# Designs tried in a protein design run: designed miniproteins, single chains, continued (2). Part 4

Each design is a single chain, and the fold is of that chain. pLDDT is the mean over its residues in the fold that is shown.

## One batch from the design tools (miniprotein)

Design m4105
Fold by ESMFold2-Fast:
Structure m4105 (fold): chain A 82 residues (1-82)
Amino acid sequence: DPEQRRREELIRQKMEEGDRLMEKEIERRRKNGDYESAEALERLQEANREAYRRYLEFGGDLSDELLRELSRELDRRLAERA
């Protein structure tokens, strides 16, 4: 399914980009001495990685609704970066 494949690729790209942006933000907060905030982002990063691992486990059986929910959550997390 070309549409499903395109959405799966988009989710993968958003996960990789989100993880990279979180790593940079964690480093920035640590450099500023904001260790509690950095730790909170590390926990969020691990939760996102776990969610993506579960997505890959169910890859063949995920509905369009689940793919849309994952895409929206990734977009939301990326937008919260400031």
Scores: mean pLDDT 71

Design m4106
Fold by ESMFold2-Fast:
Structure m4106 (fold): chain A 83 residues (1-83)
Amino acid sequence: SVMDATITLARLIAASTEAEVLIRQNQDDPVRRAQGQAVLDDIRQLRDDFLARLKQDPNDQGALASTRRRLDQLDAQLDAIAA
């Protein structure tokens, strides 16, 4: 649904912001900063892929489900880097 797509897009934007904050907070830790940057790049790619799939089919339930699962994994990676 449009609502599910909107919520998923908002989550992608929130995750990218969290990754950017994590990178800034770890300026003195090059390993964590690099890990944060890799996750940020993955979030940006996921967003672009999600938008492209919705442009082709706005009712793509497969795109919604796979994007949410991947986003949950990326959120967990950000939490692990922050710990």
Scores: mean pLDDT 88

Design m4107
Fold by ESMFold2-Fast:
Structure m4107 (fold): chain A 73 residues (1-73)
Amino acid sequence: GPLSDEEVRAGAREALDVSIATGDPTPALAAVRDLVTPEGRAEAERLALEAVRTKDPALVERAIEAIVRGRRA
């Protein structure tokens, strides 16, 4: 069945954690592509890339919530 919001949040967090640990944005961008509708992708991608670049916990949380929200848009 479709993923729950909590499963999407967990998957987004895992992808962002991998990208931050490796410096490779690819896992985070793949999560945005797979989980977010086309209308929400630009904002979710922007926040995910900024979170990976800065490693700012507040931006990580904003990116995760943008991915969760973009799935429902």
Scores: mean pLDDT 83

Design m4108
Fold by ESMFold2-Fast:
Parts: sequence; structure tokens; C-alpha cells
Structure m4108 (fold): chain A 87 residues (1-87)
Amino acid sequence: MPLEEVERVAREAIKLAEEARKSATHPAVQDTADALIEKAREVLEKAREASKTPNAEDIAQKYLETARSLLEAAEALKRHIDRIKQA
């Protein structure tokens, strides 16, 4: 179901952003991780709320796209931190 996929992707984005937050030493990187965590949690809440509306499927699809973008951003942030740590 689209809602289950949104929840899965958003939770993965939160997990990666939290891992990035723990590894981050620079305040700007920590702020970026915190913003990603907040946005992913917001998408999860809004998707659950939208599931009660007649347009739930269309709204869930849009939130899935947003959740995927947030996951990609979290993955990029984690790769950046890992690169700095390995240098």
C-alpha cells in the first residue's frame, strides 16, 4: 500500500539522518541533519493524516516522492560525512 511505502522510506531517511547527526562535528552539517529528520517526520505525519481523505492514494503518491527525495538527501549527507571520516 502507498502509505506503508511512505512510512518505510520516511523511517529510513530519519535513520540515516540520525546516523549522520551522530557522526557530524560541524554545526552546519548537524543543522542539515536535524532539518532532514524534521521534514521526514512531517511527511510521515501528513501521509497518515491524508490516508483518511478521499484522495488518499494521490496524496500518498506525492508524499512518497517527497520521502524518496529526503532519503536521497540523507544518503548524500551520510556519504559526505563518511568521506570526511575516511580522509
Scores: mean pLDDT 79

Design m4109
Fold by ESMFold2-Fast:
Structure m4109 (fold): chain A 96 residues (1-96)
Amino acid sequence: DYLLESDSVRVLLYEDAEGRTAVYFFFSSMPEEERARLERLFAEHVAATGARLVAEFTLELTAEDREAFLKGDPEFAARLQALLRAALAAGREALA
């Protein structure tokens, strides 16, 4: 039996000049080299679009939550969307 460990994901919410939101997920279980590469590509994208960081938080995922996230489970997606919406609202208020 494979013991699935919990994982954490760093969530970054960016907003461009048109009010469009981009969400990025960095899993702690991701290999350091792959994460560094994705962070570079992400930084280049942000620089190119002029998007601003509105909110940042860490999600602690149980093994079950992590599997649901990777499978695109609708119930987990709805819960995640609610968290993202709340974080975006709080981030906008903090930047005001």
Scores: mean pLDDT 73

Design m4110
Fold by ESMFold2-Fast:
Parts: C-alpha cells; sequence; structure tokens
Structure m4110 (fold): chain A 70 residues (1-70)
C-alpha cells in the first residue's frame, strides 16, 4: 500500500463518519455527494480525488454547523 493509498483510506473513514452524521441531520444532497466521491476515491486514490473529497467534507461540516445552531 502506497502512502497516498493510506491517506485515501483515512479520508474514506472520515467520510463514513460524516455521512452518518449528515444523514441524521437530513443533508441528503451532501450524503449522496460524499458517497459518490468515496467510491471515486476507492477506485483511484489520486491527489485530485483527495482534493475533491476534502472540499466536500468541508462543505458538509459547514452545513452541519449551521444545522446545530438552528
Amino acid sequence: MTPLERIAEGIKKTMDSLIKEAEKYGLEEDVQKLRELKAELDKDPSVENIDKAIKAITEALRKLREKRKA
């Protein structure tokens, strides 16, 4: 396993935890996007796919923060 594959595995675990939390708060669009990006990352642990995953994680966290305040 390459160092990049190890990083991708860590990100996928983070995405799994975030998907569960996002589902709890009804963020269906973010859940779908995270699932799709996780599948892409599983097929190709590229820097581009890692960057896409990080951006989606950041957006989902922002929305979760807003939901917790409301």
Scores: mean pLDDT 82

Design m4111
Fold by ESMFold2-Fast:
Formats: sequence, C-alpha cells, structure tokens
Structure m4111 (fold): chain A 88 residues (1-88)
Amino acid sequence: MEKEKKEKLIEAAKEMLKILNDQSLSTDERIEKIIKILKENDFDELEEAFKEVLRERLESLGLSQEEIDQALAHLSKVLEEIKKIGNL
C-alpha cells in the first residue's frame, strides 16, 4: 500500500515537471495545472516526490551537489507560494 502511494506521487511529480517544461502552455495555465495536481494529492508528500524526481534529473545532467541543493531550496519556496494560492 505505501509503495503504491509513493509510485503514484512520483508519477504526479513527473507530470508537474512536464507541465513546468511545456513551452506551449502560458505561465497561468502551468500554475493552474500544478495547483490542480497539488489539490488532488498530499502537498508535503508530493513536494518530497517532486524534489526526488528533480534531484535525479539534475544529477543526470552533471550538476554539483551544491547546485542541486540550491535548486531544490528554490523549488521549495516556489511550491510554498503555489500552495498558498491554491489553498485560498
């Protein structure tokens, strides 16, 4: 049960990453789609899964641990702001 929940969160996190990288979508459309995913999942668990997916991707690109840590810290701040907007 817990393993299936983690796999679902990882899939949701990968979908969020696809939305963020989709240049055909406006900034507002990307934010709205991300808020929808956040509302459908536990935010803290989804944030952890998203950081894991992003960390793996950045490591595959050859970034240093310091650069990865900085990117993940910035992502946390962005996700907190999106959560506030979505949790009105």
Scores: mean pLDDT 74

Design m4112
Fold by ESMFold2-Fast:
Structure m4112 (fold): chain A 82 residues (1-82)
Amino acid sequence: MEGVKIALEGIDKMKEGLKSGDAELASEGGGLINRGLGLLKDEELVKKIKEILEKVGEAVTNGDKDKALELLDEIKKMLESY
């Protein structure tokens, strides 16, 4: 499914950006996640993923990179099981 593939690419780029301190790569990843989610028809799945993405943003703001990466892995697992 195209939306899942785009969102997964976005997660991988965001994780790489967070690990390397590349804010541009992390931002590009976030844009791809939003694009991929926009192509999904499962509104409940999209809602749950967006709630986790808000927590990713909070973890990044708090400097908790490990928590942000953990939450991104949770989203990845949800998308891979869709």
Scores: mean pLDDT 84

Design m4113
Fold by ESMFold2-Fast:
Parts: sequence; structure tokens; C-alpha cells
Structure m4113 (fold): chain A 73 residues (1-73)
Amino acid sequence: RAEAAYEAAKKVKTPIHITVSSLTPLPVDEQAELAIAVVRGAKEAGVPVDITAGPSPESQKAAERVKAELEAL
């Protein structure tokens, strides 16, 4: 469960790593939407989040969108 994962990450102080990449079968825009949902939950739970962009411009733009949402929280 997502809540259990956030609690576990908080206890071990391990950041949640999110990679947005055009090298996966999932579109980068869809990856950004899922990442935004994860960072919202993680920030509310007090778990640090690291966001990594893949090498493509689309991945970098999607990662910047996720970072902007994280800053807005």
C-alpha cells in the first residue's frame, strides 16, 4: 500500500526515486502525472523525493513539471 511505503521510507530516511524517461513503454506525460501523485503523497508524509530526468528533452520537460508541482506543495 502507498501509505505503508511512505511510512517505511520515512523511517529509513531513504528518498523515493522517480525517473521520468522516454526509454520506457509508458509515455513521459503519463509518467509525470503518476510522479506528481507520488510526490504529493510523499511530501505530505514527510518523505524526501528525488526526481531524475531521462536523456530526452521530453523527459527533462516532464521532470521540470513534476518539480514545479513539488515546489507548489
Scores: mean pLDDT 67

Design m4114
Fold by ESMFold2-Fast:
Structure m4114 (fold): chain A 92 residues (1-92)
Amino acid sequence: SLIEELKEKAKEYKKQGKTWDAILLVSAIAYLKLGLLTEEEAKEFIEAVDNDDVEKVTRFLRKMAEIDASLTPEQREKLREIELEIMKELNK
C-alpha cells in the first residue's frame, strides 16, 4: 500500500540521517490518513522530496500549512496523534 511504502521510505531516510525528509514523509502519511491529501497528491509530494525539488516541496508545505490553519482543535489533535504513532513505529 502507499502508506506502507511511505513508512519504509521514512524509515530509510531516518537511517541515512535525513531527519527532515523523514519528518516530511511522516506528515504526508498523517495528512493522507485523515483525507487531507489525496493519494495522488501524496505521491507527487514524496517524488518531490526524493528528487530534492525544493520548489515543489515548498508548494506542498504551503498547502499543508493552509490546511492546518483551517483545522479544528479536534482535527489538529488527531493529526498530531497519528504523526506520533508513525514516529513510534519508525523508532522500532
Scores: mean pLDDT 83

Design m4115
Fold by ESMFold2-Fast:
Structure m4115 (fold): chain A 113 residues (1-113)
Amino acid sequence: SAEMLARIEALGQEILDLARRIVDLARRMGDDALAARMEAVLARVEALVRQALALARQGRYEEALRLLLEAARLVKEAAMELLRHAPKELISEAIGLVLRAIGIELDAELLLR
């Protein structure tokens, strides 16, 4: 349905926006190795979201949602890694990214029901 497609597209955009925020925070931490790992996660998430949106536009919503759930889990793991390495002044922001990632994963799981 058009409503389901819109929900999947919105979820994909939220996943991409969060992955980009994770990369930006890693760069602000000045840890080049961590930033490179977060950029690799972003590239994989971008590929999964692109594939999911292509499937959703074909009406293949369950397959699209499974890929978005995989992307959401990758983003959650990345946010948790970022939090483990966060300096004192960025801990609060890193916690916010982890909480948002948990929310996005739950949104994806609920849409698959």
Scores: mean pLDDT 91

Design m4116
Fold by ESMFold2-Fast:
Structure m4116 (fold): chain A 87 residues (1-87)
Amino acid sequence: SAMEEAVKEIKEEVEKKIEEMKEELLRLSQTQSQDELDAKADELERQILGDLLRKMHERKLSQEAQDEVLKFFAEKWNEALKEVKES
């Protein structure tokens, strides 16, 4: 369905964006303090969530589809943050 295609497309865009932000955080980890990294991670999370909410609204996703996308984002973002901390 069109909604299933929209969910898949948004998930692929989210995964790519998270990978880009992870690379930025890894680069910053070489020169920034942990407090500065945490602040930057919070900023990036808010930016991605803002873009996601806008895209879900524009694509007219159902509440269930929105919940699925947000859960996917949370899981992938937490994995990325763990990798940054373990580097």
Scores: mean pLDDT 85

Design m4117
Fold by ESMFold2-Fast:
Order: structure tokens, then C-alpha cells, then sequence
Structure m4117 (fold): chain A 86 residues (1-86)
């Protein structure tokens, strides 16, 4: 990552950063066959590339509306962070 512990990943444009993180979390959950613990482990692996991807999953706080996904771009890198709603 660009910044240690901040989950920056190379960006292919700025479109759909929130959607990309949500898709990564959902993909990890789906690949687990609905096993939450396995889905969380896969989301953690993807989170190293996409920031808070684990919080972007289907049953995460973003899906429930408790948190909002925030997409950020710095140079050629992007991340998604779960933040409190404004």
C-alpha cells in the first residue's frame, strides 16, 4: 500500500470507489458461501488493498446505514474508508 496501515491500492480511475469496496466485501462474503467467519477473513485479505473493505460487506455497518463509505484518491492510489454519516 502507499501508506502503511491505511489500505491504499492502485486506482483505475475515480468512478465507483464506494461500489468497488462494497463489491469486494460482498465478493468475499459470497465466496465464503455465507460463512461469516470465512467471509471476514477473505474481506481482511482484500481490505489490505481497499482500506475498510471488511466494513463494506453485506452485513457490515455501511449496509445497515450506521456508517458511510468514503472514497479517496491520492495520485495513482485509492482507498475506501468507513466513516460516520455527515
Amino acid sequence: SLRTGEGWAPAEGNVGLKGTAAAAGMHAYAQSGGDFEKGARLADELQGEVGDAAKMGRDGPIASGALEAKGEVVGDYARVTAVAPA
Scores: mean pLDDT 45

Design m4118
Fold by ESMFold2-Fast:
Structure m4118 (fold): chain A 70 residues (1-70)
Amino acid sequence: SNARKIRERLKPKLLEASDKIPVTSVEDAKKILEAAGLQVLEEKEVDGYIVMKLRTEDGEELTAIFEKEK
C-alpha cells in the first residue's frame, strides 16, 4: 500500500529525530510523537532507551526509539 512507502520514508526521519532529540522520560517521547500526528500503542523503557510502537492514520505500524537522558 501507499502507507508502506510513506512509512519507509518516515522511518529515517523518526530515527534521526530520536538521535537528535534528547528525552528524559517516556512521556516526553510520547508528546513528540503525538505532535507529529502518530498514535502511541505501546511504550517500553529498556536499558536507557525508550521504544514506542506507533500507528499511522492508515493503520500501519512503525517503531521509534529514543535515547533517554537522566
Scores: mean pLDDT 63

Design m4119
Fold by ESMFold2-Fast:
Structure m4119 (fold): chain A 61 residues (1-61)
Amino acid sequence: MTDADMAAGEREGIKTLAQSWLGLSEAEVDELLKDPEKLEALKRQIGRVAREQTLRKEAEE
């Protein structure tokens, strides 16, 4: 495995989560991934939503 393979996997995961949890289109996610600052903001937003989703799932049980 190369560092590039790991980075590609992280980007693929971010695209999937952003589309599933944030309702973003693939084109919108691709635009955000071009800018490192926007990518970091997107990662923080996904992390926040992931925490909220986990808490909601626990409360629903």
Scores: mean pLDDT 70

Design m4120
Fold by ESMFold2-Fast:
Structure m4120 (fold): chain A 81 residues (1-81)
Amino acid sequence: SMEAASAASAAGVMGAGATAMAMLLEKKGGEKELIERALEASRRANEAMRRTIEDPSLVEETRAVTDEVAAVLNEAEEALK
């Protein structure tokens, strides 16, 4: 469905963002633990995208994962200030 496609796309974008944030943290000499959490967020977003592509009924669960990943990205951005 279009809803499932949108949820999968959002998860993919968030996954890419988490990876980019982890790379930025590494270049800035950020804490290893926070870098690992950003990479884990990327993995969770990619897994949610894959699951929703295979099973469109998981759209709500994928949106919840996307929200959790956004929280990690916000924490990483705060750490860079």
Scores: mean pLDDT 83

Design m4121
Fold by ESMFold2-Fast:
Structure m4121 (fold): chain A 70 residues (1-70)
Amino acid sequence: PTVVFRYRVTREVDGERTETDVVAEAAASPAGVAAARADIERIVAALEEGARAVPGARLTVELVGVEVRE
């Protein structure tokens, strides 16, 4: 079985809003979940760095869902 974490990243600049869905999949084990968490932290850090390059950009990160799949 696999655990799927879905995050929604909303970026707003000068009234333009962009939504990006970020998905991490993990084996349903402590090691798999830890690996997925590390991947999400890496992706969020990259998005934050990108946002810093644009003056007036706002970034919001939201956990949208957690699903278990076979």
Scores: mean pLDDT 76

Design m4122
Fold by ESMFold2-Fast:
Structure m4122 (fold): chain A 94 residues (1-94)
Amino acid sequence: SLEETAEEIIELLREAMELVGVPEEEIEKFVKKMREALEKKDFETFYQVVKEVVHLVLERQAASTDEALKARLAELIARIGELVKEAYRLYEEE
């Protein structure tokens, strides 16, 4: 479902933010915004928050010298991208 796909996106974004050292309070704010957008069936707002978080993670990944961390973040971002495509397809079908 769209809700299940979106929740998987949220959990992967949480993991990515934790890996790049985003404070827990900031992570909770992004998660709350994404969940509130989903409750309102506002996929445009959900997608906007997802883009903001991905941009933040990519900026922090680029600043890192930890190759293992960079590899893990690349895997998470790729999976998030595939799930976002699926969520958008499900949203358009509703």
Scores: mean pLDDT 83

Design m4123
Fold by ESMFold2-Fast:
Structure m4123 (fold): chain A 61 residues (1-61)
Amino acid sequence: SADEETAYKAGYLGGKEAMLKGGIEEGKRAAERGQRSLESQGLVKEAEAAYKGAMEGMRAA
């Protein structure tokens, strides 16, 4: 869905930035925080998309 695509892209950029600034540990923490934040809002599918995006963004860093 469009919301899941938006969450994925946001996660991708955030994960990449976190990786570039603080390495793998900071990237993982950023991905987990983003996922938990969306899950706490009931946005479970968006949370999964954001986490996948963050992991791929970290790899692209």
Scores: mean pLDDT 87

Design m4124
Fold by ESMFold2-Fast:
Formats: sequence, structure tokens, C-alpha cells
Structure m4124 (fold): chain A 100 residues (1-100)
Amino acid sequence: MSLEELKEKVIEIVEELTKKLLEIAKDNPEVAKQIEKLSKETIKKIKEAKSAEEIRKVVGEFFTGLLKLSSKLSASARSQAIEEISKANKKIDELIREAE
């Protein structure tokens, strides 16, 4: 897989995860706004990345930020958010391992 193909696939997963998290956080507009901002900043950093290792670092920071934001949600919403974040993390880790 080329670096550009890796970036495109990782961005697609980030966008899909963001859409799911916005639905989960729909009753908390402050958290939803911060998720959108973090997602946009992360996509920009992925586009600027020079290696698969830089993408891994950017994605790690993204998931750490999402977990902190999820802590502000209700217990049920937080559980759903953690499950979706975990699924996205696994998919991205597999893609990065294929690109290395």
C-alpha cells in the first residue's frame, strides 16, 4: 500500500467514526463540537504526515482526545463511543501494519 492510499483509507475511517460519534453525542452539542474540531485537525495532520509512523502517532493522539471527550458523555453514550473508537483503532492499526 502506498502512503497516499494509507492516508485515504485512514481519513475514511476517521470520517466514519466522527459521524458515528456525532450521533452518539447528539444530546451534548458542546462535546459534538469538540469532536468535529478534533476530527478536522486530525485529518489535516494525516494529510501532512510523511510516514506511516507519523500517521500512527497522529491517530494515537486523536483516540486519546476522543476518550477524554467521551468521559463527558452519559454512561450509556460513553460505552457506545468507546466501542466505536476501539473498532476504528483496530481497523487503522491493521492498515498501518500493512503499509509498514
Scores: mean pLDDT 88

Design m4125
Fold by ESMFold2-Fast:
Structure m4125 (fold): chain A 73 residues (1-73)
Amino acid sequence: NAAQKAAELAAWDARIEERRALSDEYLPTYIEKVKKINNLSDEEFEKLYKEQREMLDAELERNRAAVRAAIDA
């Protein structure tokens, strides 16, 4: 049933977006702790934040693609 597969994909997409939203909320706090512990400069902090954000986004998109492939199989 195409409608059932669409509903399952939508549910997984919602979970992935929830993980992205949680990452957006928690990443700043995590990086601030890293900055404080390691005495990072503002420039080093911005670079680390950008790199961590890009890595998390790439992981979420890989998870999305894997779920889609599994449902389409």
Scores: mean pLDDT 77

Design m4126
Fold by ESMFold2-Fast:
Structure m4126 (fold): chain A 63 residues (1-63)
Amino acid sequence: SVDTLTEYIAAESEEEAKEKVIRRYAGGVDFKVTNIKVEKTDKSNEPLRGKEKGYKVTFDVVQ
């Protein structure tokens, strides 16, 4: 099955935000993260540290 999820990630760059999502959800052998879209946002569900910014990451999880 395929589920589309959205996460608000604190990261220093769009690439770091993408990698955080991949590490968080692709930790199991039966899960694949695809169709990752990253955009900067003023919303964050995580505390910002140093040079971190808020990123909205939308992605598909395939089982």
Scores: mean pLDDT 74

Design m4127
Fold by ESMFold2-Fast:
Structure m4127 (fold): chain A 90 residues (1-90)
Amino acid sequence: SPLFTLTGTFLTQARIQLDQGDLKLAANALRAAASFLRSVGREVSEEKRPLMEKAAEYAEKGADYAEKGDAELARKYLDLASEYFGKALK
């Protein structure tokens, strides 16, 4: 699905921007990822929808921490978003 590819792309972009210290671009990528995760949540099975909802919530929390300058917590929530999104690829 194009939505799966876009979700993965924005999560990867957020990680790259965090690694480069660009917290503003990381936050923007995480907000975009959260939007696509919600769109993916509408396309997945009923059992996987709660995982997509958690992934979107974690991506939003990551963006909030990036906006506040907390790169470590932003990365932690990005990792959680990526983990929960990855469970949908089974």
Scores: mean pLDDT 87

Design m4128
Fold by ESMFold2-Fast:
Structure m4128 (fold): chain A 80 residues (1-80)
Amino acid sequence: MTPEERERLRKELEELEEQIKKDPEAQQVFDRQMKVLDIHLEEHPLPTPEETEFRRLRGRVEAARNALLMGDRLKEREKK
């Protein structure tokens, strides 16, 4: 992991979280996925704290991206 990679992921997460805060359905999906990620990391710890922190950061970014995508799809299905 490079410091630039970590900062990039952190900034992307902040932007995604701001979008999620405007969408209650995406917020619910994100909160559930974050809870699952935290439990998984506690049950399957990585060898170093730095690796665990990076995995958590990457997982949060992916959870945020997925939450926004799922929020949009749920709204489309309600119209059907």
Scores: mean pLDDT 75

Design m4129
Fold by ESMFold2-Fast:
Formats: sequence, structure tokens, C-alpha cells
Structure m4129 (fold): chain A 81 residues (1-81)
Amino acid sequence: MGNESMREAMEKRLNSGEDVKGVAEAEETSADGVTTKVKVEVELTAEGVLYVDTEVTTTTDGKTTKTKLSLKITNGEVEEI
């Protein structure tokens, strides 16, 4: 089953006392020369705490603007940090 293989790998890492981390990045440059970069970092700790950090960086005419959203998920509770 396609959704179980990734979950099983994550559970095996957690059972080994290791934190599981994933990072995904995407970058796009518009015709107007605006570069947008999105970075999502996910960390699942052995204690069952999930951290999700999202960072959006926009660069226009050499000026960089950065927006961050950080979430902490513990035992079904979602908190912005």
C-alpha cells in the first residue's frame, strides 16, 4: 500500500531513537524578474512532536523579503510559534 511505506520508514527511524527530518524547496522566477523561493522543513521527534517551518523568500530588484510560519504539533494540538 503506497501510503504505508513512508510511514513504516518513519516509524522505524523513531523506534531507533532518531528524529526524522524532511526538507522540500521550490523556486520560481517570474517574467518580471521576481524570484520566489519556498522552503518547508518538517521534523518529527522521537517524543511525537511535529515541527513544520515554512519560509517564503521573495527577491525583487536585489531586495529580499522573507515571511515565516512555524507550527508545533503535539498530541493533536496545533500551535503557531
Scores: mean pLDDT 71

Design m4130
Fold by ESMFold2-Fast:
Structure m4130 (fold): chain A 59 residues (1-59)
Amino acid sequence: MEEEERRYAERIIEASKAAPTPEQAIKNLQVGIEAMEKNGWETAAELVRKALEELEKEA
């Protein structure tokens, strides 16, 4: 389960890197986090949230 969640989070993070702007990438990650939290995928949500925080710090 956790391993599957990690792979899913990694795919979402990689997909967000293809976004045309940093703002769109941040928005995409936020939507992903909300969806994962609602589905109970806490591990995946934490990984994506960390990626979002790193992007916000680098912006």
Scores: mean pLDDT 76

Design m4131
Fold by ESMFold2-Fast:
Structure m4131 (fold): chain A 70 residues (1-70)
Amino acid sequence: ARERVEALTDEAVALYKAGRVSQGAATETAAMILGVGSELPKEFLEEVRARVSRLEGIELSPLAKELLAA
């Protein structure tokens, strides 16, 4: 689960950098759903979120934000 969440996050980052915002957001949301569903530590999920946040102005999808708040 952790390795797949990291791989999906890397793919989301690549999609955002390519300007494919909708695909990046969908991939990031899938990574967050997998991470929460696999009961990964909140600290790990926050680190994954921080990787996307470092892309300047990218925000989590509403669904991913809600999952992290739960």
Scores: mean pLDDT 68

Design m4132
Fold by ESMFold2-Fast:
Structure m4132 (fold): chain A 79 residues (1-79)
Amino acid sequence: MSKATVYKRASKDKGTKEFLNKMVAGELSKDEADKATQKQLEVLAEASKGFRDKLEEHSLSVDLILKIESVRQKKKIES
């Protein structure tokens, strides 16, 4: 999924948009990352590699990255 598509999906849910904006800005706390909703994780799991790499440059915690990969693996099994 392209950067524009990820942001469009995030904009449909205020909580997801705020979460994504904080993550990109490097302002996301560990507690906020730990409380990430299934919907937020699914949006990130569908993001393109280029977009994910840019998010990782800012402030993705190891815990958040593992949660995103878990959602991606689960979707691969369910599909």
Scores: mean pLDDT 60

Design m4133
Fold by ESMFold2-Fast:
Structure m4133 (fold): chain A 78 residues (1-78)
Amino acid sequence: MASKLASQISAQGINIVALELEPESEEVREEIIANLQKIIDLSNKMLTEVSGLSKEQKEIWENVKKKATQRLAEVKAK
């Protein structure tokens, strides 16, 4: 359901913000990567499994997926 998926995506986003406030370590980096991948997967699920999304709502989730994918590439490149 859209509300459950949106809540899960928000939780992953909050986790990333909290992790970015921690001292830099391999463990923190791996957790950020895992949370970004989860945002991408949940955003895909929102776009593919939720019927009745408006054009504006679809654009929001496509943008969330795009930004998370870009950030994941940046973190992995470091």
Scores: mean pLDDT 76

Design m4134
Fold by ESMFold2-Fast:
Structure m4134 (fold): chain A 88 residues (1-88)
Amino acid sequence: DSLLDELLRRLLALQQREEARKEGDRLLALGDELEAEYRETGDREKARQAAEAYRQASILYFSSGDYDRADEAYSRAEEIYRELGESL
C-alpha cells in the first residue's frame, strides 16, 4: 500500500511535469506566431498576447523544472513589454 501510494505519487508527478512541458511548448509556439503577427502588422494587442503566452510558458517550464527554457520565455515576454512601454 505505502509502496503503491509512492509509485502513484511519482507517476502523477511525472505526468504533471510532462503535461506542463507540453503546454509550455504549445504556448511558446503560440507566442512566436503572435509575435510574428505583431512584427508584420504593428498590432499592439498581438504583442500583449505574445508576451502573455511567453510569460505563461515560462511559468509552466519553471513548474516542470526546465529553468533554462523558463528563463528564455520570461526574457522574451520582458522584451515585448519593454517595447510596449509596459511592465511584465
Scores: mean pLDDT 86

Design m4135
Fold by ESMFold2-Fast:
Structure m4135 (fold): chain A 62 residues (1-62)
Amino acid sequence: SMKQERAIKRLQERIETLQKNIDKLKESAEKYPENRELYDKAIASLQEMIENLQKKIEEIKK
């Protein structure tokens, strides 16, 4: 349905935004190695959010 298609598109856009945030955090971790542990934890949290959004997309496609 068009409603499901729009929902999937919004979730995909959120995943793209989260991936861009991960890329920025990785760059920050290289520039500020003293804060590496904080950046690694933030990246892990964002990666879990991406995985949850991917699961939601799969549920909608069902």
Scores: mean pLDDT 87

Design m4136
Fold by ESMFold2-Fast:
Structure m4136 (fold): chain A 83 residues (1-83)
Amino acid sequence: MSPFANLSREELEKTLREALAYLTQLLAAAQADPSVPQRTRDMLELAVRTFEELVRMLDEGVPVEEILKRFEEMLEKLAEMEA
């Protein structure tokens, strides 16, 4: 079940923006710590970029179905990076 399935468009926007802020902080912390593997930084950067795209898509009036599809594509890419 998608974590966004029961959210209104306004709640989805709030959730995506809060997630983006959190991921941006995690990426900054990972970039400041030389013990963090490069792969972890690359994965966090992909997540930040994707959430920025999802917020933009929402602002552009893209249907929630297409936003969820883009989110799923990110999850597939992250799984490939862990392999």
Scores: mean pLDDT 79

Design m4137
Fold by ESMFold2-Fast:
Structure m4137 (fold): chain A 67 residues (1-67)
Amino acid sequence: VREETERAAQAAIAHGIPGAADTLAKIPELSEEELVSRITAIMLQAVGLDVEGKKGVAEAVRAAIRA
């Protein structure tokens, strides 16, 4: 979960999603509920992007959490 969240946050950073870097920095100290909340925030940001940005970030986050 935490390692998958880190990967998702890195993908979001590559797409310029605000807040992804903060999530990445705090992964070791976040609770599971907080990780889910941060992932949800990243996905909401992705929904506001264009088709390419939205697809890339959403797929990365989805892949990370569906393990």
Scores: mean pLDDT 61

Design m4138
Fold by ESMFold2-Fast:
Structure m4138 (fold): chain A 70 residues (1-70)
Amino acid sequence: EEERRREVELKIIAARINAVAASLYDPEKAQQALKIVDEADKALESGDYERAEELATQAIDIANQAIKDA
């Protein structure tokens, strides 16, 4: 469980970094990604690692789209 928690934590960190980078290209999509990262953090704290990982992945996808569409 601790190993899975660490993996999810790292993915959320990566999602946040990507969202911040995306703010240079598309601040609206970056804000959407950051809100989803906050939801992922909340899911992680409640022990829902599957949901947290899913949300972190969604945030990364939104951030990457913002950068590509710029």
Scores: mean pLDDT 83

Design m4139
Fold by ESMFold2-Fast:
Structure m4139 (fold): chain A 80 residues (1-80)
Amino acid sequence: SPEKERVEKRIDELVERLNELAREFEATLSSLSKEERRERVIGLASATLLILNARIYLKLGDVEKAEKALEEAEKVLEEL
């Protein structure tokens, strides 16, 4: 379905963004404070879980819940 294809594309885009942020985090690790490192780890882990939930919902045919999980993942990544 067009909705499923749209959600699959959004998942791929968010995975790429997540990988980008993880790479930047690793590159800057030594220049970050302990608190900054903690916040980034929590944010990256949260976004990863939300993307996983979106994949699971999409597999179960629940496009609405998949879209909601991706919206929350995008918000988490924006706050990093």
Scores: mean pLDDT 89

Design m4140
Fold by ESMFold2-Fast:
Structure m4140 (fold): chain A 71 residues (1-71)
Amino acid sequence: EKEELIERARKLARDPSAPVEEIVKAFNELLDAELYDEAKEIMTKELRVHPLIADMIIRKHLIEKGKLKIK
């Protein structure tokens, strides 16, 4: 199950014809499954998103879901 979510997000990130909506949906599913490290790695390596932006995206999702514990 978790491995399927990771592989799907990776395949979509590597596909230049993939719609942005499908990529966003796949990443939201990774974040819902708490696969934060995997989501960040795919964002930075496959989509070439800056690490700070990837961190901000993940943190925003966690805040919206009430899962982030800010210290």
Scores: mean pLDDT 76

